# Designed miniproteins, single chains, continued (2), part 106

Each design is a single chain, and the fold is of that chain. pLDDT is the mean over its residues in the fold that is shown.

## One batch from the design tools (miniprotein)

Design m7680
Fold by ESMFold2-Fast:
Structure m7680 (fold): chain A 72 residues (1-72)
Amino acid sequence: MSERVRRLLEELGDTRFASDGLEGEFEGSPEEFARDLERWFREHGMSPEEQETVLRALESRVRQRRELERRE
C-alpha cells in the first residue's frame, strides 16, 4: 500500500463536505460515483495501481455506510 493512498483515504474520511455531496447525488448508484472518481484520478495522472486501490476503498466505504443505514 502506498503512503499517498493512505493519506488520501484519511483526508476523504475527514472531509464531510465531499461525502455529503457524493452520497446525496449518488443515492441510487454508488457504482457510478466510482467511475467518475476513476476519471478524475486518471486525468490527474495517477498510477493505475493507486487508482484502483483508492477507488475500491472509497466504494467499499460508501457501500458499507449505505448498507448499515438500510438495516435500520
Scores: mean pLDDT 54

Design m7681
Fold by ESMFold2-Fast:
Structure m7681 (fold): chain A 108 residues (1-108)
Amino acid sequence: SIVAEIRENARKAGLSEEEIEELVELALEAEIIRAMARMQLWVKPPNEEQKEEAKKIIEEVDKYLEANPVLSLEELRELLEKAKELVMKLPEAAEYIAERVIEQLKAI
């Protein structure tokens, strides 16, 4: 499980149990958002307008991550809130952002 991997990596990094639980909470939220976005993509495939708009957001996120390769917990929370807002409207972008948050949490 992603949660077990994050817990192991965070403990190896010397984080406190309180800090580990904050990372785990954020990881669980990201997994839920990713699952919701994937469900939305399966139930209602995106039209061409949604695909183009999602591409633009993904490109903006990629540029942001290229400039900021290591994000703070606050920045990860802000990205996840953006993903949450996009689940129904632009699920491809929501899934992408949630996956980037999960990758950052695993890289501790």
Scores: mean pLDDT 87

Design m7682
Fold by ESMFold2-Fast:
Structure m7682 (fold): chain A 75 residues (1-75)
Amino acid sequence: ANAKQAAILEAQGLLAHLEGNAEAASKLYEQARAFGSEAEAALRELEKIVLPHLLKGDAAGAKSAIQGFIAQLKA
């Protein structure tokens, strides 16, 4: 299992989707799916971080939160 890599891929996929890049998002989600339950756990964790911004209609805040999440995982 590689929880950190699954989390990065799920986050990058969501970021690409919010940027309007459906092709990149699809490829990143496919890569994340290879990690199985690790990808599912990462997606649930990412949703907790991003959902408050999306509920406010704050797409810029959602993108910023995702970028911070990716940076923290890469550190």
Scores: mean pLDDT 80

Design m7683
Fold by ESMFold2-Fast:
Structure m7683 (fold): chain A 89 residues (1-89)
Amino acid sequence: SEKEEAIEKILSGDKSKYPEAAEILSKDPEEFIERLSLLLTDEDEDVRKKAMEILKRIHEANPELAEKILKKVEELDPEVAKEVREFLK
């Protein structure tokens, strides 16, 4: 699906695909908030970095969606949420 393709674009590490992934995710309801929050709190640093880059694009395009994602991250790991908020400055 288009939603699964957006997540795969994030995980690919290809920065040229990030704007398209951000556009798809900006249209997203609850499902992607959960999925991206899990990627932002992942044990793999490379996965987290890729998720943070896409969240920055979402923050620029749709700040309301970015804030919902950040609130989910804060529920999962408050320390990671603080790190992510600093990254978005």
Scores: mean pLDDT 75

Design m7684
Fold by ESMFold2-Fast:
Order: sequence, then C-alpha cells, then structure tokens
Structure m7684 (fold): chain A 77 residues (1-77)
Amino acid sequence: MEELKKALEYLQKALEAVDAGRRDEAISYFEKALELAKSPEVQRLVAEALSAVHAGRFDEARELLQKAIELVKKELE
C-alpha cells in the first residue's frame, strides 16, 4: 500500500530529525505521517511523540517513533 510506505518514510525522516535535534523538521514529518496513518495505535504513538517533541523530551519521542515504525513495518509485511 503506497500510503503505508509513505507514512513509514515520514516516520523514518521524523526519527532522523529528532536524532539531529531539528525540532521544526521533526514536527512537519510527524504531521505528514499522522495524516497517512490509518491504524489507531500508530496515530496514538505519533501524536504522543509529537507532544514529547513539543515538550523537549526527545528520548521519549524517539522511543515512541521506533514503536510506530515497527507497527507500520508489520502492516507492510
């Protein structure tokens, strides 16, 4: 599914931006991934990660993003 692959790309780019400390870029990719995510669990994890980035809690955002990426990868299998 093209939408799921695109969501995965945005989540991976968000993780790269979080690791680089690029907050505004990370937020943009979170928003794009959230628009494409159809799974309620993925949507919840991405929304929590977005909240964590706004709070400056980048370690928490990274963990939540990694969980969201894993779920999307399983949906693509």
Scores: mean pLDDT 82

Design m7685
Fold by ESMFold2-Fast:
Structure m7685 (fold): chain A 87 residues (1-87)
Amino acid sequence: AYNNLGVVYENLGRYKEAVEAYKKALEIDPNDKLALEQLGKLATLLLANAKSEEELALAQEVLEVLVKEGFSPEEAQKTIERAKKTL
């Protein structure tokens, strides 16, 4: 349920609420791989669609929340670094 809620918020451009929903899924099941993958994908999606410094700042805020919660897959970090170099 919370993973689906996170996807809905993401599609609405409400990225902060999307992160909160995925974190709720992880509170219920700390090993929820889907929630971890969705958080990583959200960060990479924000970087891929960044067209301004403000959009990059939003992506960075999502990354800081992800890192603070300890939900930072290695592949997501590498993808984020590659996206930054392409901009």
Scores: mean pLDDT 66

Design m7686
Fold by ESMFold2-Fast:
Structure m7686 (fold): chain A 60 residues (1-60)
Amino acid sequence: GGVERMIKALEEILKLDPKDGTAQKALDLLKQGNVSGAEGLVNSNGGLGGMVMDIVRQLQ
């Protein structure tokens, strides 16, 4: 589903930049079931949002 793809995308981003606090926070929110909070955080950061969408498209 969409949540699982977003989790995978954030994990891939964190492999490239383990210190990305925004990506880590978004991943933590998804694992807590706060999907809307994670999406809002990712969408407020255009660079992170773009990377997440690119990876999610590859996982389809």
Scores: mean pLDDT 79

Design m7687
Fold by ESMFold2-Fast:
Structure m7687 (fold): chain A 66 residues (1-66)
Amino acid sequence: SADDIDAQLQAFNAQLARQKEQFTQQLIAEGVPEDLAQDISDGSYDTATAGLNYSARREREKLERE
C-alpha cells in the first residue's frame, strides 16, 4: 500500500541520514575541515536520497494505476 511505501521510504531516509552524519564525523576526525566535510557528505548522499524519492513515486503510481 501507499502507507507501506511511505513507511519504508521514511526508514531508508532515516538510515541514510545516520550514515551521512557518521561519515561527516569520520571526515572531521581524520582532519578534514568541518565545512569541507559537510560539502563532501552532502554531495555523496544527495544522489542516493533523490533516487529513493524517485523510486517511491514510481511505485505509488503503479499502485494507483492497478
Scores: mean pLDDT 78

Design m7688
Fold by ESMFold2-Fast:
Structure m7688 (fold): chain A 85 residues (1-85)
Amino acid sequence: MRVEIVATFETESKADLLTEEILVEAHRMGLKAKGESFGTTSRVVVEAETEEKMQELIEKIKKLADEYGATSIEIRELPPPSPAL
């Protein structure tokens, strides 16, 4: 499963902080993640073997985004990088 997370903040430092925290949490859970920040926007793509692991990470990210004062957060499921059925 692959998910794109886009969060917007009032400051660039908060966007950078969320990006780093998502990458750290994904690494701790044994997940693959790649992300970057653009001004006040954080964009991270995460890959998980199971929906349960993905949901656990999403819950943590939503909590962190709320704690850091995100003005918006969007979570989208992406197609897998392998050939689709």
Scores: mean pLDDT 79

Design m7689
Fold by ESMFold2-Fast:
Structure m7689 (fold): chain A 90 residues (1-90)
Amino acid sequence: LQERIDELKRKLSEYLSKIPDEMLAKALASVADEIQAAENAGDVEGLRKAYRRFAELVAQAAKESGMTDEEAEELKRLLIEYADLVIEAR
């Protein structure tokens, strides 16, 4: 499990480094209230939905930053997998 999390972090770091920090911050700001509300309520399903929406926004930002559709979809999958593993570990 830890090896998979480390591999995901490495791949995510590589993809995310290609996206401007301001675009990532904007994507996070768009879902921050949903994440905070779900965490405060202990709503695992709400957290999963908020992280999925975050992944979609990040993938869109990646495309706007010049990443290919294939790279953006891979980034989205990696973000969703990472979020699911983190939520499962709770």
Scores: mean pLDDT 80

Design m7690
Fold by ESMFold2-Fast:
Structure m7690 (fold): chain A 80 residues (1-80)
Amino acid sequence: LDKFIEALNALKDSVKESLDKETAEKISELVDKIKELAEKGSEEALKYIEELGKELLKAGMSEEGVKSAIETLKKLYKES
């Protein structure tokens, strides 16, 4: 779980540096929701990780970059 939370926090920080404030806030809210669900052990965390990927694509991040990040997050969560 610790590596999963660290990866989410790193993504949140990266988004704040690279995206506009409004988009960064929306993605930060999704990250916080994923953290909440993951701490509860909810499988809904995986659904919100998929939604995070969709929002990152809408924000203009590369398909390869988003796919890599989302698959890493899913793997870290399942291995927790």
Scores: mean pLDDT 78

Design m7691
Fold by ESMFold2-Fast:
Structure m7691 (fold): chain A 74 residues (1-74)
Amino acid sequence: SAMARAQELAAVGREAEARGDLKGAATSYRAAAQLLPEDSPQKAEMLERAGRAYERLGDHEEAAKLFAEAEAIR
């Protein structure tokens, strides 16, 4: 199911983050967000995690966009 795949991608993102693979983490979290319902708290969480990864990469513009998307969902 889409939800099961989103959970798998979120786990891959957390593993990448633990290894310091911030780009891999951001990519996996964004992919997980795309599979979750548009107004879900889980989607907002994935967007926030991706945003934090971009912020740590120094991509403040991409991070700001992702945080804004997460805030719109609430």
Scores: mean pLDDT 88

Design m7692
Fold by ESMFold2-Fast:
Formats: structure tokens, sequence, C-alpha cells
Structure m7692 (fold): chain A 58 residues (1-58)
């Protein structure tokens, strides 16, 4: 399902980011039309940064 595809995309990105940093990273995904909307939360110094990405659904 689109929701399962979104969760897999989010988990895959989380694993990749976690391998590149010692800081905690949270990644969430949900289907949005023909794309997956990915939200990324990570620590930068004393702040928390939020980033949004769109990935195509295959």
Amino acid sequence: SAEEAARRAAEELRARLAAETDEPVRVTGKPDGDSVLIGVLRRVGRDVEAEVRYLPIP
C-alpha cells in the first residue's frame, strides 16, 4: 500500500542518516498524491531542525 511504501522509505532514510551521524534523527513518511512526503527532525547544536522532502512513489 502507499502507506507501507511511505513507512519503508522513511525507515530506509532514517537508517542511512543514522549511519552518518551520532545525533538522534527522526524520520516520518506519509503518502501524498504520486509522492511520499518525508519529514526529518534532527539536532543541530542546541536547536532542532525540521526538513520536508518529496520522494516519487515507484
Scores: mean pLDDT 73

Design m7693
Fold by ESMFold2-Fast:
Structure m7693 (fold): chain A 71 residues (1-71)
Amino acid sequence: AQVFSPAFEEMMRLVLAGEQDSAELRAQARVLLDEAGVPAEHHARWYPYLVREAREALEARGETPPPLPAP
């Protein structure tokens, strides 16, 4: 089984709960990006990748994440 950090587990929880681009989800993504050493000015660029990783990790656990909102 893949072991995730508590910060990533919290991001997965928010995604599974239906958070689709909330301030809370963005704040949790910021914690992960800060821990990874990504500068604040690049967070917007990396945010979609973290959301995708969280969705893929949920699917790997047998969960079905909610669909992304229409643009």
Scores: mean pLDDT 74

Design m7694
Fold by ESMFold2-Fast:
Structure m7694 (fold): chain A 107 residues (1-107)
Amino acid sequence: SPFEAVALRIADLAARALGLLGTHLGDDPEAAALAAELEARRRELLLAVGQRAPREEILAIVEELLGLLRQLLALAEGDPRVPEEVREELARLLAEMERLRDELAAL
C-alpha cells in the first residue's frame, strides 16, 4: 500500500540517522540515550506497519521519531566535535522525514 511504503521509507531514514549518530556521537551519553529511544520507536513503527495498526497509531509513532531526531540534531549542533557535513546530513534527513510524514498524513 502507498501508506505502508511511505511509513517504511520513514523507518529507513531513521535507520540512516541512527548510523550517523553512532559514528559521530557514540561517546555522548545523552545522544546515546536519545538514539536508543529513536531505535525503539523505529522498531515500534516497523511492528505497527507489519501488524496493519490504525493510521493514527502509525502517525503518532512517526511524530515521536521526528521529536527524538530534532533533539538529537540540537545536541549535534551544540557539539563542536561533530563535523558540519554530519549536522547538515542529519538536518536533511529530518526535513525528508517531515515531508514524508506530511505525505503519510494525506494518504
Scores: mean pLDDT 86

Design m7695
Fold by ESMFold2-Fast:
Structure m7695 (fold): chain A 88 residues (1-88)
Amino acid sequence: MEEARQYLDDLYQQAIEQAKQWVKENPDITEEQLKELADQTVQQLNQQILDIERQTRRGLLPAGELPELEARKEELKQAIFETAEKVK
């Protein structure tokens, strides 16, 4: 389970770095567009986790770890918004 949490942490960090890169390459991007990007990124991560669970039928994470994953998704969205504010 620790390995699964680390894997998810790496995915969240990659998403944050990609968002920062996107802002640097697209300085004309609006805050509303960044908000939509953050929401879509979180939705994609949720779908990937669900797809893995559905395909393997093993259960990716124990229920006790789910609240922490929800907090990590909010941290991802917040980090993207803060990065957008700082690079403008």
Scores: mean pLDDT 64

Design m7696
Fold by ESMFold2-Fast:
Structure m7696 (fold): chain A 62 residues (1-62)
Amino acid sequence: PEAEVTITEVGDRYLAEVVITDGEKVEVVRASFATLEEALAWAREVVARAGARLVSVTIHRA
């Protein structure tokens, strides 16, 4: 499986989205964090637990 991570700064929060693609199947997991560091750590953990290859990380700042 392949994973793409997007983290968006929204107000005082960071919204993390992990898109995992496994052939024809696409899974999307989202969570909200107080810091960018926590959002990145969570996203990496999700990717690792899924056994996926991290393809990209995109960060959108306000």
Scores: mean pLDDT 85

Design m7697
Fold by ESMFold2-Fast:
Structure m7697 (fold): chain A 72 residues (1-72)
Amino acid sequence: MFEKRREVELLIVEAQKAIKNGDYEKAKELIDRAERLVDEHPEMTVAYRNLAELYEKLGDKERAERFREKAR
């Protein structure tokens, strides 16, 4: 459990760095990997909020809204 939570946190941080560097393809890959882990662990509600913010930065408003709803 602890290792997977840390892995999700690191993927989100690396995705933020990729966006800041303009590497949107890498950011999307990192976000996709984080989504897969979070889908296996729905108790990670903070991760849903972070993913929503990342999708908003990528211009994917529909996905951002879906993840905000899941975070509740």
Scores: mean pLDDT 78

Design m7698
Fold by ESMFold2-Fast:
Structure m7698 (fold): chain A 56 residues (1-56)
Amino acid sequence: EELAKQYARDKANYYRTMGFEELAEYYETLANTPDKEVLDKVREEAIKKFEEKAKQ
């Protein structure tokens, strides 16, 4: 979906600004991937990682 690609690209820039280079690179790669399966998986994983770090 177009929104999924936009979301991935936005997150890549956001995480890069925050210093999360690993997540930024992950999202950058996925922003170039049209597969919904890949985007859905990364979205879930990134949210989980972010929440875990924020709540630690």
Scores: mean pLDDT 69

Design m7699
Fold by ESMFold2-Fast:
Structure m7699 (fold): chain A 65 residues (1-65)
Amino acid sequence: SELDKLRAEIAKLETQPLTPENYARLKKLMKKRIELEGKGMDPETVEAMKLMAESVLNIEYKRAQ
């Protein structure tokens, strides 16, 4: 499924160095995963989940620099 492919790609990227390129790719894939997992949920809740995930990833990215 599309969701399974996204999870696999995210898992592979998470084993790679958190470069600007990998960070940008990981951020896009994580948001897409959250959107698919949140299908049927309140859109505002889904957007909040995306924002929280992006914030956590941003903290990790800043630590890696």
Scores: mean pLDDT 83

Design m7700
Fold by ESMFold2-Fast:
Structure m7700 (fold): chain A 99 residues (1-99)
Amino acid sequence: MEDGFLGQGYYLQGLNLYGQGKLPEAVLYLGRAAALYGKAGYDDTAKVMLKQTESVAREGEKQGKTEEVIEALREGAEFAEKLGVDEVAKRLRELEEKL
């Protein structure tokens, strides 16, 4: 299965979770989407996904869900590391450290 198609599926699920107010879960799916788009070579799309992940993570922090968001970012970074998408993993780890 092509990683770009899988990344789109994760992105759509992330948006659905965001619409439900499930911010930590949305962060996880958006972070995973960034990793999958990065692995597929869609670097600009991966950067857009990372920016959306950061926005949702900061919203979760403002709602007092910081620990759950940090866990989601950690899981997203581990997923990116397993896929060998080091730039995405690094960006998710940097966001985890800033919260």
Scores: mean pLDDT 87

Design m7701
Fold by ESMFold2-Fast:
Structure m7701 (fold): chain A 83 residues (1-83)
Amino acid sequence: MAGLWNATATDEKGRVYEGVAWIGADGSVTLLLQRVGTNEAVVATGKVTSYDAAANTATVAALVPTSETESEEVTLDVQLTPA
């Protein structure tokens, strides 16, 4: 699962994001995402907590910035396709 992936992610609040995911061999994740329907770009870092190889989906525990000084810990459901 390590490498660069195209990602579509949905957070716990139903917000949808599209972009790329860099996954390390240790399960670390860096996500560069844009919220669908907006000009909001987000860089999130976290870990893969589960992976379903048959559906090519992952659950990621991630930290997402909500303001200049604040971040929100979110669970992201991510659809992965090879980049």
Scores: mean pLDDT 74

Design m7702
Fold by ESMFold2-Fast:
Structure m7702 (fold): chain A 89 residues (1-89)
Amino acid sequence: MEAAKLFAEARDLAEQGRIDEAKVLFTEGWNLSLKIYERELIALIGREEFAKVTQEVDDALAGKKSLAVTALSMYSLIKLLTVLQGKRL
């Protein structure tokens, strides 16, 4: 939930043109996601797809991809993961 909230806030900031602030929250959400969910993410999507997701995050932070779109995608992925984890536990 906390990581998903950071991605949602990063998306809103990016849509407002507040890109530097959006990058800060996006980076915090990504680092928190890795700390809490890295193993579960790899288990869910596999190592190859996880590497692609990591590249998409890097591309968004480098301005090669829409930060708002990437933040929404990360929000959806973490939300899916938390629902699946709640059913497992």
Scores: mean pLDDT 80

Design m7703
Fold by ESMFold2-Fast:
Structure m7703 (fold): chain A 106 residues (1-106)
Amino acid sequence: DEARKLAEAVAAGDDKAINQVIQGLIDDGNEEAASLFSAGVWAYKQKKYELAARLLEEALEIMEKNPTSNKNLAAVLYALAKAYEALGKLEKAEEYRKKAEEIIAK
């Protein structure tokens, strides 16, 4: 499944996968979501996990109003799950991971 591979690669911090999601969001007209996702991933790499979670949640809110491909949505959800996992909020991390799995299964 290409969506799963992309989401797992983004969660692992793969720059190629991260750039693929950013470009996909731009191509879908989600430029603001692309900027927030990029900033959120940067914050995660800097170990600013609370900032990462906030920026990624803002990206998801925009994506809800301006729909994108399921593969991009799943990748952002996996990144958000990783941010909450790093914060020790395991139940919230599992909720976002389950949301991504449901989207990938479509």
Scores: mean pLDDT 85

Design m7704
Fold by ESMFold2-Fast:
Structure m7704 (fold): chain A 56 residues (1-56)
Amino acid sequence: TEPVVPELPSVAEQGAALAARARELGAPQELIDAFEAVRSRAELSEAAQAFHDWIR
């Protein structure tokens, strides 16, 4: 890997990290699956919104 400018994590990597966090918090499998299935930033945002709504 070339050491270039700082790079933001891919949406898939961000989704995987959030899926792991959701699993730690005992979130429903549906939310975990949604995070793992993200392919775009819009999908990531939608999954994050659903997770936020679940917390409350």
Scores: mean pLDDT 74

Design m7705
Fold by ESMFold2-Fast:
Structure m7705 (fold): chain A 69 residues (1-69)
Amino acid sequence: MEVLKPGDIALVEFEKPPKVGSLVYKDGEFIGGVLRVEGTRAEVQLFKDAKIGDEVEADGVKGRIVGKA
């Protein structure tokens, strides 16, 4: 399972399009911010470690890390 580090850009699939600039949380902890959105897929700049398959939340919208940009 691929581990993502601070400074990496995560690809996240959200249940609904998130907003650019939204803060991204994992288990209630801030992990990054939304940089770019294309439909339900977003690029999230990470400030903390994460893994592909992790569930995240931005602006009340659930998502999952599916890869690295």
Scores: mean pLDDT 85

Design m7706
Fold by ESMFold2-Fast:
Structure m7706 (fold): chain A 92 residues (1-92)
Amino acid sequence: LQAELERFLAELEAWAREQLPVLEWVEKHREAIGKLMEEKGLEFSVENLEYLAENTPDPELAEAARLMAELGRWMEEQRRRYEELEELLRKA
């Protein structure tokens, strides 16, 4: 359990360190994506971000929407892993 938690945290730290420039680039496009979604009548969701990535003619906004959707799915997966580890630690 402790070794599993340490591996999980090390993976998150390595990912965050490598992805920081990408996360900063995506954040710069967050307002533009929000406006485009509002113009198209789309609510903010991973599924609508995936739709926007496939259906926007702007390649930069398409890439930003794709990365935001990937980040959202990855974050949900990491949250699930953390909750599983936390439950195991409570039972130990």
Scores: mean pLDDT 76

Design m7707
Fold by ESMFold2-Fast:
Structure m7707 (fold): chain A 103 residues (1-103)
Amino acid sequence: SEEVLERILELLNEVAEAIKNKADPKEILELTKKAGEEIKKLLEENPDLEPRYAVLAGASNTALALLFWELKKENKDDPEAVKLYEEAIEILQENTDYLAKLA
């Protein structure tokens, strides 16, 4: 159970580090898609995840979504980048909805 949380946090942190290093928006979206898919699989394979760990994973997922909202504000004059960040936010929102069912 704790190991599932640790892996989710690792996946989310990989995306956060790409944002921090100002990676290409398309690369950030691809990393977010990969993280979202792996997180979904982890949650489907671990439906008995303790509620406290689901809450912590959800908080980290929300923090990453807020980073994407800030990127949208910073890049408001780049409609292509904004669209990619909006797709990333939608992926994270799907994860939040799934985690809420476990908490």
Scores: mean pLDDT 83

Design m7708
Fold by ESMFold2-Fast:
Structure m7708 (fold): chain A 85 residues (1-85)
Amino acid sequence: SKELFEKAYEEFREAAAEFVEFAEQVVKEKPELQPLVDRYLEEVLEFEREAMKLKAEGKYEEAARVYEEGVRFIEEKKKELESLL
């Protein structure tokens, strides 16, 4: 549904913004983690591109699931990076 899409999009947007800020701090503290951080940020952008493409096709439920998967990815990678600090 469109409502599920809007909620998933908002949650993804907030998680992605927080992750970008966190990633910048990680790289400042441990510059050797830059290649790993860059890879994770690129993957976050891929979730956004896929979800927006599905939305453009009217596939709101599928787009919402992609955003939900993106949030889980962000949460997992944030914990992984925290464990390396």
Scores: mean pLDDT 89

Design m7709
Fold by ESMFold2-Fast:
Structure m7709 (fold): chain A 79 residues (1-79)
Amino acid sequence: MDAALEALRELASKEFSEEEVEEGLARLREQLAAAAPEVQEAFSRLVVAQLLYEQGKASKEELEAAREAFLEALRAARA
């Protein structure tokens, strides 16, 4: 499996802190460019959900739904 997909899968499986969101965006910038478009889209949605959650504008359930959607995009990219 692509190193980028492996790193994205690991990141999606963990609870994100504000620092992890910032570091994740910088760290995975080039790796995301190599990922399938649906994976890139789902990751963008996850990042937005995490930022809104940190600001108190999104629920924990909404953040968890975004994480699950990202994992489903990763599974679909492998099929």
Scores: mean pLDDT 66

Design m7710
Fold by ESMFold2-Fast:
Structure m7710 (fold): chain A 82 residues (1-82)
Amino acid sequence: LEHFIEKLEKNGDYIAAATIYENTAKASTDPQIQSELLTKSGNYYFKAGNYDLSIQRYSQSLSLDPQNQIARDNLEQVRKKQ
């Protein structure tokens, strides 16, 4: 997975990378893993300039794991860009 994402990132295919992490999160039954994967999806939507989807993914991440500091910090950074 990570090797494929690295290739997408190198090519600038951020939306594709975000979508893969989002779909991987949907396939997981562990809320902490879902939270981490949704945080990564949000990071790639942010890199793509899609701040609305980035905020949605970080918010979903925090709903699943309120202790996810990375999602909280990144959500605050994205909101400063709006």
Scores: mean pLDDT 84

Design m7711
Fold by ESMFold2-Fast:
Structure m7711 (fold): chain A 87 residues (1-87)
Amino acid sequence: MKEHARSALKFAEEAQKLAKKEKDKEAYGFAGGTIDSVRGALRSKDPGDARGFLQAAYESGENMSKSKNKEISELGEKWAKAARDGI
């Protein structure tokens, strides 16, 4: 769980930086929400709460995988996979 959550966090942080550079406000928001969700999973003492946060990160990653920006789309796919593997 923790290793997969950290991988999802890394990809979401990279996507947030790219979205800021590209001035993609929607992608920036989704990446930021994913960062908050993954941090929620990492701070959770209950495994069920941690899985719920990772499920939210997975869903936002699946949405970002549909981005027209190829680099953001690829990062969305990577964090979605990492979040799913952590569940």
Scores: mean pLDDT 81

Design m7712
Fold by ESMFold2-Fast:
Structure m7712 (fold): chain A 66 residues (1-66)
Amino acid sequence: MGAVTRAALGDLEKHYGVDREELYELITRLIAEGKSDEEIAEELVRRYGIPRRVALGLVEAVRASL
């Protein structure tokens, strides 16, 4: 996991109470399934209540780290 991705996941764990490793695993699985950044961000909004803007930034960071 890249340093930027790790920092973003840590911020989300702190502010939204989500497990950062679970979140990373979910995002990487959805990327492997061929979902768009927007589709993955909507899933994060639905499951964890993360604001869409924050979710999109996280998905882009995870994709860049792969």
Scores: mean pLDDT 76

Design m7713
Fold by ESMFold2-Fast:
Structure m7713 (fold): chain A 80 residues (1-80)
Amino acid sequence: GLSPEEREELAKQLEKEGEEIVEEFKKRTKDPEVEKKLEEFKKYVKKASELLREGKPEEAMEYVKKAQEVVREIMEKFGP
């Protein structure tokens, strides 16, 4: 299994990548519907990172999947 140090690094990486995704969409659009979905995305990323730090990678993966689905919904409506 992952060490506590490895879990912390993965959580930080997930948070960083999530922030980069949010900033990229914010640069391209100020659509209120996209902003609402980005807030949902942020909540899922935060929950996943917290679960990774707690040593619950299976539960964290479910929130990563939810975050990925939000990104899919934004991309399907607005394109890349």
Scores: mean pLDDT 84

Design m7714
Fold by ESMFold2-Fast:
Structure m7714 (fold): chain A 75 residues (1-75)
Amino acid sequence: MLEKLKKAVDEGNVEEVRKIFDELIKQVREDPSKYEEAEKLLREVIDYAEKKGNKEIVNLARQALYELRLLKAYS
């Protein structure tokens, strides 16, 4: 998954990044044991997108991380 996300960041493909994040959040909702791996993945994507200067993808990743944290807090 991280390799697919890095490729989408490199291509500036915001829509693909959004789709992958939605699937990631869905997987954590269905299986909470995946939370820690998902949080780590989103943090790595934030760092990578910041290095590439893609502010839109950085903001999407931060929003996804926020949603993920809400799932853990209220589940």
Scores: mean pLDDT 83

